# Ledger of designs, part 15: designed miniproteins, single chains, continued (3)

Each design is a single chain, and the fold is of that chain. pLDDT is the mean over its residues in the fold that is shown.

## One batch from the design tools (miniprotein)

Design m8514
Fold by ESMFold2-Fast:
Structure m8514 (fold): chain A 98 residues (1-98)
Amino acid sequence: MDEKIKLILSASDEILEEALEEVKEKYKGTEDPAILQGLGVVERLVEAGKKKDEEEIRKILEELEEFSKGADPEVVEKINKVLDEFFNLLKKKLEEEK
């Protein structure tokens, strides 16, 4: 089972929103298009997670994997950094919420 999909579906709306706001605050004022694209992906994942839409979450992640196959490696690294920070925040918050 996809661990990332499970994390998003396990999170409450509050946890999803808190993780999104922390990632946005960390990258506040960034003009880097790759970081902004990564933030946009996180926002889409949060909206799908709030709807408990497993198919939409999977679609977003699959679209990102396909994009990554043809994209500049530096752009992919920056997007993945934003996503990794989001998923790490979700894991941390879910471990605190038993």
Scores: mean pLDDT 83

Design m8515
Fold by ESMFold2-Fast:
Structure m8515 (fold): chain A 82 residues (1-82)
Amino acid sequence: SGLEKVKKELEEKFEELEKVMIEDESEKKKEEAIKEFKEFVKKILELMSRVLPPEELEKFKKEAEEKLKEIEEKAKKVEEKR
């Protein structure tokens, strides 16, 4: 289904972002990766708003925001050890 495909693409983007944030990459690359990820999420939310009920769209948005926060928090903890 279209929703499953979007969810898979989002999971792949989260994995790519986490790798960039955890690896020994420059601060500029990490900032660019976060910006690109946020733009990707905005685009996906716009597409999904045409297909999903408001309730499911809000849930999806919250889940994406929580996952991003978890990645940012993990990256901060890794930096404390470097």
Scores: mean pLDDT 76

Design m8516
Fold by ESMFold2-Fast:
Structure m8516 (fold): chain A 72 residues (1-72)
Amino acid sequence: MAVEYAEKMKEAYFAGDYEKAEEYAAKAEELLAELDEEERLRVLKIQAEMAEHEGVISNLEEGIKKLEEALK
């Protein structure tokens, strides 16, 4: 599942394994097109949490907000 790859990406990133984190991020994005809106929202929330530590979050926040509105 893309959510599973997003969690692995986060774990690898905090472990200092940036190469594996990037690999898992690519796999999560590849699977995003196959996810329903709820699963896609979960992946974007994980990515937003990581991006906050890097100072890049605006784009992901907008995407998350749109998906939350679509789930209503």
Scores: mean pLDDT 65

Design m8517
Fold by ESMFold2-Fast:
Structure m8517 (fold): chain A 85 residues (1-85)
Amino acid sequence: AAELIAKLRRLEPAILKFAKEPESTRLMLEAAIALIQGDEERARALLREAVKKSKDPMAEFETYIAPQLPKDVAEQLRAMLESEL
């Protein structure tokens, strides 16, 4: 958990530099970190806010966040995101 969070924090500036909707992408990254820490409520709240700040939240997630996550974490976060659309 700690190693994955440290990796995500190191990659954050580069991810946000290339993201089409950086504020939404940042919130999705924070949601991924919350989920990795076991805080599903916080993850869901952050995803709800991310959806409000992007015209295509699923494309932002699949392009910038999902490739950085373990498969299981990406699948859980994807399901949460889909439920908020």
Scores: mean pLDDT 85

Design m8518
Fold by ESMFold2-Fast:
Structure m8518 (fold): chain A 69 residues (1-69)
Amino acid sequence: MKFDWELVEEVSKRVLELLRRFETVEVDPETTARLVGLALRAIGHALDGDREGAERALEEMERLIEEAE
């Protein structure tokens, strides 16, 4: 199995930054669950070497956080 570890590290760091930003925002449990799901999806795409899929999941996370702010 061939993993792009550089992509996984990059995406994981970006996910962590978004989750830390989210910690400062008051949101409901449903929004929290969706953000966690998107974080896992972004990492999953990165593990598959799918940069485009990972970017889309990260963009959806950022949109949810911005809408909650």
Scores: mean pLDDT 77

Design m8519
Fold by ESMFold2-Fast:
Structure m8519 (fold): chain A 55 residues (1-55)
Amino acid sequence: AMEEREKAREELKKQLKKAYPNLTDEQIDQIIADLEAGGIDLKDVKVPKVSAPEP
């Protein structure tokens, strides 16, 4: 079943939005798609904590 991959994708997307609030949903989805295309397990991806660039 692909249920675990779908959940991992949604979890990673939420974490990416929290860590990189300046990224658009489309940019985050593209990052996730690239990771999947590379054969990386999304559930094992650790999102680094970074500060958004200050203007």
Scores: mean pLDDT 70

Design m8520
Fold by ESMFold2-Fast:
Structure m8520 (fold): chain A 71 residues (1-71)
Amino acid sequence: APAMEIVGVTPSPATLAPGESMPVTVTVRIGGEERRLPGVVLATSADRGVAFAQDPEARVGALREVPVLPP
């Protein structure tokens, strides 16, 4: 299976408390193609979190540390 890489995250501007999560749109690269997938960001601090995305078609998932967008 091709490797999946998170190349972008588009959440609405939101402040999350540590341990809170929000739905996001994740732009991923899979085998040279870019796709937009539904994903989740989990806040690990007030300004940082981890983005998670999984593509069921490619049967791969990815995670990436990302800043949580401030309001």
Scores: mean pLDDT 69

Design m8521
Fold by ESMFold2-Fast:
Structure m8521 (fold): chain A 64 residues (1-64)
Amino acid sequence: MKLVLLVVGASEEEVKKLEEQARKTFPDAEIEVIRVRNVDEALRLAERLEREKGWKVIIVEVKK
């Protein structure tokens, strides 16, 4: 099973931490992390990936 993390507003260091946490939480999944510009882009991409490919998508917004 493929799990995609769509990350908004994160630094490269924050992305690495999120990837490590995801791999620990879902050790049986292939984890891919994609940085996106905003939540609207993340929502559109998530819907497309889940509908067309059957991948599970988690959107993570990193805000102050």
Scores: mean pLDDT 79

Design m8522
Fold by ESMFold2-Fast:
Structure m8522 (fold): chain A 84 residues (1-84)
Amino acid sequence: HMSKEEAEKLVKEAQEALSRGDYDRAIELFEKAIEVDPNNAEAYLLLGEAYLLRGDFDKAKEAFQKAVEIDPNNEKAKKLLEYL
């Protein structure tokens, strides 16, 4: 089993891909982070943001809903859901 530390590395790599405008790579890496740590609310939040940047509004909404399910105090995910 991969560690939470490995999930954190994947999240960081995905954020770097997002900063380069490589949304497909970012999504792939966030999905891998979630495979490693399925309770990583931050990975779901950022996956939703990557989908939003691609214009995949339905997938973004699902990812934000999952982030709120894992962390009900995630104010950013809650706000983003209000606008979808």
Scores: mean pLDDT 85

Design m8523
Fold by ESMFold2-Fast:
Structure m8523 (fold): chain A 89 residues (1-89)
Amino acid sequence: LSEEEQEALRLGEELAEKGIELMKQGIKEGNEKLFEEGKKLLEEVRRGLVGPLERAKAAGNEELVKALEELRKRIEKAIEEAEKALAEK
C-alpha cells in the first residue's frame, strides 16, 4: 500500500472503532441517541469505502481491495452484532 492509502485506511479504521464504541456505550446506557450516532458513523464510513474500493479494483490494487473489503466486513459485522444485542436487551 502507498503511504497515502495506508493513512486513509488507518483513518477509516479509527472512525469505525469510534462508531463501534458509541454503539456499545449506547446499548450499555440504554441511550438510543448514542446508539444511532454510532450506527450513523459506521454507515458513513461504509459509504465512504465504496469509491476507494471501486478505484482500487479498477487499478488492480489487490492489496488495497482486500484491506478495504476487510474493513467493510468488520463494519457490517459490528452493526449486525450491535443490533442483535440491542434486540436481546
Scores: mean pLDDT 81

Design m8524
Fold by ESMFold2-Fast:
Structure m8524 (fold): chain A 56 residues (1-56)
Amino acid sequence: ARRVARLDANVLSEALGVSKEEVAERVRRALEAAGYSNVRVRIEGDTLVVEFDAPP
């Protein structure tokens, strides 16, 4: 099933001490490493939009 999550990119950027782009890359890699497929991450202003397929 296709999942969509919206996260606060500013809060994550400040909490991790990295850029919003780095947060997006880390989230994408973490989901791929956890076995999720078709992971797509994009930045919409202050929102990180994460789309992925749930494992079967």
Scores: mean pLDDT 80

Design m8525
Fold by ESMFold2-Fast:
Structure m8525 (fold): chain A 61 residues (1-61)
Amino acid sequence: KIEELIEQLESEDPEVRRKAVEELGKIKSKDPEVKKALVSALEDEDEEVRKAAKEALEKIK
């Protein structure tokens, strides 16, 4: 499941990427790969994706 969510962050659809970021935040995984993916999403071209990444990182610290 986590691997699929990380793959969805590479989607061409910003809504798919935003949903993946939100789900990764809900999992609250301490996995360094998840944290790296969320940090990368902070630089996403879509403002809603960046906002979701910030909120997700706040949930997992």
Scores: mean pLDDT 78

Design m8526
Fold by ESMFold2-Fast:
Structure m8526 (fold): chain A 58 residues (1-58)
Amino acid sequence: SLDDILAALEHHVAALKAAGASDEDIRAEVESMIRQLRVRGLPEEEAEAIRRRLLELI
């Protein structure tokens, strides 16, 4: 489900932050993940909502 995907992405971002990744590196990873979801058919509005949630973790 979208909730499962969001939870997995939030966990991934939190793990990168805990490992000491820079804010710049985490933002780049978020953009990469969002691009992949868009290619797989996720609507722009939903992708933007996920992006905003992930960036709040930085």
Scores: mean pLDDT 85

Design m8527
Fold by ESMFold2-Fast:
Structure m8527 (fold): chain A 68 residues (1-68)
Amino acid sequence: GLEEAIRLLEEALKEEDLEELKRLVREAYQKARSNPAAATALHEALKEEDLEEMKRNVEVALKILKES
C-alpha cells in the first residue's frame, strides 16, 4: 500500500549505493501505482543514472504521497 511505499522511499533516501536505491525505488513504484502522480515521479527516478538526481525524484514522490 501507499504507507509501505512511503517507508521504502524514506529508506531509499538513506542509501549511498545506486543499485540498492534502484531496488527500493522499483519496489516503492509497485506499491505506489494507485497514486499516478507519485508513480510518475518514481518512474522518472528509475530513468536516472545519477544517485543525487534519483534522490531528487524520490523526494518529489515522497512529498506527493505524504500530501495525499
Scores: mean pLDDT 84

Design m8528
Fold by ESMFold2-Fast:
Structure m8528 (fold): chain A 107 residues (1-107)
Amino acid sequence: EEEAQRLLREGVEKHREGNKALENGDYDKAIELYEEAIRLFEASGHPRAPVHIAHAYLHLGIAYMKKGEYDKAIEYFRKALDIAREVGDTDLASLAEKYIKEAEEKK
């Protein structure tokens, strides 16, 4: 549907903006943008939304990890892992598992 596609596209744009903020070291701004992207993906009801939500959760985890908030990072990496497993994205699942291990070792 046109509305689902529009909301998905808006979410992708917010995720892209979040990635720029993350690269610039603006972790709080990145977190806000990733959370906005997730809300847009959830609102879209689009069949591809779960994959986009999983990637946004992975990046939320990375942002919290860079802030030294390891427990919160692990929470988001686990959310990304659960969705990745559900949709059969083995590469994303492996990446989330790697980040969970790294964050657990830094606690």
Scores: mean pLDDT 90

Design m8529
Fold by ESMFold2-Fast:
Structure m8529 (fold): chain A 60 residues (1-60)
Amino acid sequence: MEEKEKLEKEIKDLTKELHELSRQYRAAVAAGDVEAAREYLDRMVEISKKLIELQKKLKE
C-alpha cells in the first residue's frame, strides 16, 4: 500500500522526463543530428516501457 504512493510519484516523474526527451528529440531532428535523435528516441521507448510496468504494478 505505501509502495503505491512511491509508484505514483515515479510515474509522474518519468512522464515529465518523457516530455522533456520528446522536446530534445525534436531539437536534434531539427539540427540534423540523426545519431542524437535516435538516442533520444530509444530513451523515450525505454521510459514508455517502464511506465507500462509501473502502471501494471499499480493495478496489482
Scores: mean pLDDT 81

Design m8530
Fold by ESMFold2-Fast:
Structure m8530 (fold): chain A 75 residues (1-75)
Amino acid sequence: SMEEARRELLELAGKRQQELAKLIEEGKLSLEEAYRKAAELARELARRAEEAGMPELAKRYEELAKEAEELAKKL
């Protein structure tokens, strides 16, 4: 159901974000790699949010992805 899809999306987003944050805190990613991974994750979550009928959340993730890509390009 759409409700289940939305719940799964929110759970996935939280888990993936925690994984990325941990890698950054452990110093296992370069700053460029961290921004690139953040952009990739945000794009994936934006697509899933759109599919789950959450267009506002999709827009926020798309904006986050663009910001992360711009920061990576400046390195």
Scores: mean pLDDT 80

Design m8531
Fold by ESMFold2-Fast:
Structure m8531 (fold): chain A 77 residues (1-77)
Amino acid sequence: KKEEAEKLYQEGIEADRNGDYEKAAELFTKQAEKYVEAGDYKGASFAYRGAASVYEILGDREKAEEFRKKAEEVENK
């Protein structure tokens, strides 16, 4: 559902701008999953990188690294 993924992206960006980092990470993760379901692996990679960036801001380096690896994995599909 590509329209749902786009909406989640916009909501994630707004949450990040508002400093709601936990919500932004959740929204970017859901967006990535929707892109994977739609076969849009470039969109999924971008969304996972968004989640990784937010986790880095939160100080959760393990999650940030995990999501960067997920982004790399979907880029190779």
Scores: mean pLDDT 77

Design m8532
Fold by ESMFold2-Fast:
Structure m8532 (fold): chain A 56 residues (1-56)
Amino acid sequence: SELIQRLIQHELKLTPEQLEKLVRMVKEGKSAKEIAEELGISERNAAGAVAALKKS
């Protein structure tokens, strides 16, 4: 869902490139820890984003 992606981008202050990486990593089954380390965000924020994207 593009709407969910936009909400995540705004909430986490991600660049468009970081958002694209996030969506790709979620589809690849990467852990919240790996996503957090790659994007420079907290594991809590990464876990929330993964949960939101999986429901879309």
Scores: mean pLDDT 82

Design m8533
Fold by ESMFold2-Fast:
Structure m8533 (fold): chain A 108 residues (1-108)
Amino acid sequence: MEAVELGKKVAELGKKDGNEEVAKAGEEVARAAEEAEKRGDKLAVMAAEHGAKAGLLALEQGDYKKAVEAANTGAEAARLFLEGGDVARAIGLTLRAIGMLLDLELSK
């Protein structure tokens, strides 16, 4: 599943459940993923994808707080790569998103 579609799915589920924070986080990670794909920034795409995947999996488990944290973490990491900013922070946030996804997968 593409990173943009994953972020949009998080946003859709947040809207359906009336959770505005989840909806906003999903929209932010979807926008970051779309910009990353348009620019061909593979690290930014990877960051957004892992944040969106972790966000979606957290929603499936009923953990709205973790869903918001995961999606926002992926979006922030992707934005930092796209802006050419703090690369060390961008890498750290990407690893955090990957770690959140792995923890959620192990909880199945």
Scores: mean pLDDT 86

Design m8534
Fold by ESMFold2-Fast:
Structure m8534 (fold): chain A 59 residues (1-59)
Amino acid sequence: SLKAEVIARLKEAGMSQADLDKVAALDEESLRSIQRLLDLGYSRERLAAWIENLAANEA
């Protein structure tokens, strides 16, 4: 599944468990956004900032 693939890739990139837990709660559109950033080669630090921003903007 998209969620499993994104989480596995983020784990390989060295993301914290707290950030992985945040990703697990995100919707499909947010997961696709993260997948795109991974495909573009975004750094772990940039991915963490993006994930934190997505989690904070849950409306």
Scores: mean pLDDT 81

Design m8536
Fold by ESMFold2-Fast:
Structure m8536 (fold): chain A 62 residues (1-62)
Amino acid sequence: SLSSQITGEAIRAIGHLLDGDKEGARESVENLRKLAEELEKKGDTKLAEEAKKIADLLEKQL
């Protein structure tokens, strides 16, 4: 599900940040933003907002 994919990308981003892999973290953030866009197109606005918020928080760590 899209919800599971959001959780997976957030976990990957955190893992990359802990390893000092900023490029890997950036890729996961980009994937989160794409998932948010897909959710908005499907009308799942609340989950899309949460995905964007997670992406924003992770991006601030880059």
Scores: mean pLDDT 84

Design m8537
Fold by ESMFold2-Fast:
Structure m8537 (fold): chain A 60 residues (1-60)
Amino acid sequence: MMSPEELVKELEEKLKKAKTDEEINKVIDEFNDKVSEREDWSSEERLEAKKKVDELLEKV
């Protein structure tokens, strides 16, 4: 359905729109759930996507 890059970009946009820590945490949880449910992605692609979100969370 979408590439890891597209999902990470969607996450970045949602994180920029999130105004509270609670909203940020919900966006991150939803992202991680979506990544874990993507059986069409390799384990490496899932790990890279999760690593990228952790880096974004630390910078925001």
Scores: mean pLDDT 73

Design m8538
Fold by ESMFold2-Fast:
Structure m8538 (fold): chain A 55 residues (1-55)
Amino acid sequence: SLVEEAKRLIEEGNKKRLEVLKLVRAGADSATIDAQMKEAFEIDKELVEVFKKIE
């Protein structure tokens, strides 16, 4: 269902956000951090599209 897909995307987004936090705390370079942030933003974009299809 679309609700189950939204739940999975929320979980994937949370995992990416935790990875970004770990990279920032480890002092990773900005390019590496930006790449992971971009992946999180793409997951959020997919989540928005799923929400649009529900209603």
Scores: mean pLDDT 81

Design m8539
Fold by ESMFold2-Fast:
Structure m8539 (fold): chain A 55 residues (1-55)
Amino acid sequence: NAQKKADELLKKGEKAFEEGNYDEAISYYREALKLDPTNRKAWAGLGKALQAKEE
């Protein structure tokens, strides 16, 4: 259940990132990690979004 919600948030984060909405992407990735802290894709997505926001 929590893993399914984390996966849905991960997909929303990926979509926000593709749209250039990095703050929104960061928010979704952080929420996904609260539900599933072992999700490697969410950690990778968070890192990319944070880096994109710095540049």
Scores: mean pLDDT 82

Design m8540
Fold by ESMFold2-Fast:
Structure m8540 (fold): chain A 92 residues (1-92)
Amino acid sequence: SPALQRLVRLLTAAAIAVAGLSFAKPEERKRMAETVASLVEEMVRLAGQVPDHRAEILEEASKIAEQAYELTGDPEVKALAERLRAESERAR
């Protein structure tokens, strides 16, 4: 499925971005947090195209956003993680 191939690429990009946050300077963390949020939002959009895996995609997106929040303290990323966690629980 083209959607699943895109998901694998997004997961890889998000994992690299989150790993990069641990090496980022304080002034770079906001921009990198925004990059992670954008990747996570693209994963959520893609979840609509693979309904059989929607709950799993939302759970992984939530975990990525939570990791980014732990590394940056960015309140927008925290809100995203909390929203996606709730959506994942409802999708089960």
Scores: mean pLDDT 82

Design m8542
Fold by ESMFold2-Fast:
Structure m8542 (fold): chain A 56 residues (1-56)
Amino acid sequence: GAVIRRNALHDLGLSEEQLERAEELIAAGASNREIAEALGISPKQARNLRRAILSM
């Protein structure tokens, strides 16, 4: 939901564009490493972001 989306943006310091890119990568079956490389974040942050998006 919108609250989880907003919390992911706030907690990870991501823009809406970066969040949309992460959603696209997850839908395409990208690994946490690939998400981390694409967004310039750590693999741990990518794992947390995947979990947040999948709980939406």
Scores: mean pLDDT 73

Design m8543
Fold by ESMFold2-Fast:
Structure m8543 (fold): chain A 80 residues (1-80)
Amino acid sequence: MTKEQEEKAAEIVEKMYKKLEENPDLPEEEREKLAKETAEKIKSVIPSIDEEEVFEELLKMMKVAKEAHEKRLKQLKELE
């Protein structure tokens, strides 16, 4: 891919990440929509990219972040 396409894709991912940081308790359905919209935007910038693969990767990233957050909250509750 070109440097310009890479920069635009990075901006799209950064916007998604900022939305997650502002809304850490975002419902699963809304997270899936956000991942899908982000994958579609990346596909529009990089036509050669596999939209489904990007969507899967974004969902994995969101799931890992959620699980880490839930584990941290559980640890804090046990210390109450």
Scores: mean pLDDT 75

Design m8544
Fold by ESMFold2-Fast:
Structure m8544 (fold): chain A 72 residues (1-72)
Amino acid sequence: MKVGVAGEGAVGAALAAAVEAAGGIGLVGHPGATAIEAAKRGADAVIIVSSHPAALEEGKRAAEALGVPAVA
């Protein structure tokens, strides 16, 4: 299973780096864009990290629209 991270801020960046080191996909930026990119790179699931509810919702909807389960 390939795990993706779509993250903002210091926590998002740290988690993305850890997931990349473990062989997953770690992306830093707006969750709406980075969740789509993680799914396109073959992520089986995406972890969305943001302190903003709107950004979390956008990232979650973006991943789910591509058939990839998302957790926030």
Scores: mean pLDDT 81

Design m8545
Fold by ESMFold2-Fast:
Structure m8545 (fold): chain A 66 residues (1-66)
Amino acid sequence: AMAERSARAQQALDDAVNAMLDELIKELKEKGYPEEFIEKLRTDRDLAVKAVWEYILDRAFERRKA
């Protein structure tokens, strides 16, 4: 029971992070960020999670304004 709940929670988090990471990468490319930084986000999961969290907070503020 716990293992299945933990696995589902982890999968949901991974799916959410991956979806947000894809959106973040699109925004970074539009803003002209270097390719090395984008590749770093793809390979460094801890950095990706932190960047996605910051992006969500920034986007939440902007979307409420728009």
Scores: mean pLDDT 71

Design m8546
Fold by ESMFold2-Fast:
Structure m8546 (fold): chain A 60 residues (1-60)
Amino acid sequence: MVTVELEFETIEKAIGTALRVIGELPEAEVKIEGNKVTITAPDTEENRKLLEELKEEAEK
């Protein structure tokens, strides 16, 4: 399993990202804490790449 924690400027952005992950990675466990989203998914190259892309978008 791989776990990534993403922090957003707003709660709305965090919820939007969590919903997107649930749709694209149905195997993932998603936890929302305010403006923070914690994603746990099977440790595959495809999942790691997607999670890194989401992390970069959250940092912008």
Scores: mean pLDDT 78

Design m8547
Fold by ESMFold2-Fast:
Structure m8547 (fold): chain A 61 residues (1-61)
Amino acid sequence: MSVDELLAALDEAIDAGDWARFEELLVELARLYETLSPEEQRALAARLTELVARLIERLAA
């Protein structure tokens, strides 16, 4: 699974409230992060900031 596919799947899990799926996807994201270059890790961190903001909004609702 690519970074783009994984982040899209995480967004879908948040919108669906599928926390079991979200947990599985976070484990995959953590494994993927370990394989990335420093430049790719920096790019992913920026995108994760947006994901975290969406997650906080969803949990606060």
Scores: mean pLDDT 79

Design m8548
Fold by ESMFold2-Fast:
Structure m8548 (fold): chain A 65 residues (1-65)
Amino acid sequence: SARSEAVYEALLVISEAVKEMREAGISEEKIKEVAERALAMLNAGASPEEIRAWLEEEIEKLLKE
């Protein structure tokens, strides 16, 4: 179904964001917080596009700290 495909895509987006944060030297505690928030968005019905946009903004903020 379209929702199953969207969930799979969102999980891939979150997985890639976790990898990028880890490679950038962000702490495991902070990576967990961001990933948990992204999963909460997914459970609330957010699209892969919405999750991607939020993760991109959140990672940018973390890299500017």
Scores: mean pLDDT 85

Design m8549
Fold by ESMFold2-Fast:
Structure m8549 (fold): chain A 65 residues (1-65)
Amino acid sequence: MKEKIEKVKEFIEGLKKAGRVKSYEVKDGKIYVTLDEDDEIMRNLTKIELGAEGVIAGIEVEVYD
């Protein structure tokens, strides 16, 4: 759903502005997120937050570090 993807994109843009996400791409109804974070605890928290947002929106989010 376009509206749900846009809401997840807004969430990711917020994380990007906070320096927690390097980049993301939307492809075939999925969102691919790249992290540039050396702190393992912060990486894991960001992965959990992205996963939760994806589940709530019904959008598949895949995270790379």
Scores: mean pLDDT 78

Design m8550
Fold by ESMFold2-Fast:
Structure m8550 (fold): chain A 66 residues (1-66)
Amino acid sequence: SMELIEEAKRLAEELVEAVRNGDEQRAREAAKRLQELVSKASEEDKPELERILNEADRRGVALATA
């Protein structure tokens, strides 16, 4: 659903911001919630949610290695 995708995008931004700020606890919480959304998603929503998760991971790695 659109609401699920929007929530995933918000969690992805929360994860990236937590990494940027060095907030390990917040980053883990956001990652866990995002993974939970992906695992509970319908087959219809999974490709978009996986794309959001992968993009957040790439952005987080880029921040951590910069």
Scores: mean pLDDT 79

Design m8551
Fold by ESMFold2-Fast:
Structure m8551 (fold): chain A 67 residues (1-67)
Amino acid sequence: SMEAIEKAAEKLVEEFGLERKLAIGVAEAVQSGDPVAIKAAEAEIRKVYPEVDAKKAIELAREVLEK
């Protein structure tokens, strides 16, 4: 749901400092379950925020969405 995506995005902003628009895109990719979309989201995090642990960001989004 959009509410679950928004909650996951909010956690990504709080924990990793991602820009909200990128965080929403990451949460959408993780919710889709598409491995290609998830890898693309991970690569985008690493490109824009090289100091962020992109894999942990993906794991956090997954945890929030698995409620």
Scores: mean pLDDT 85

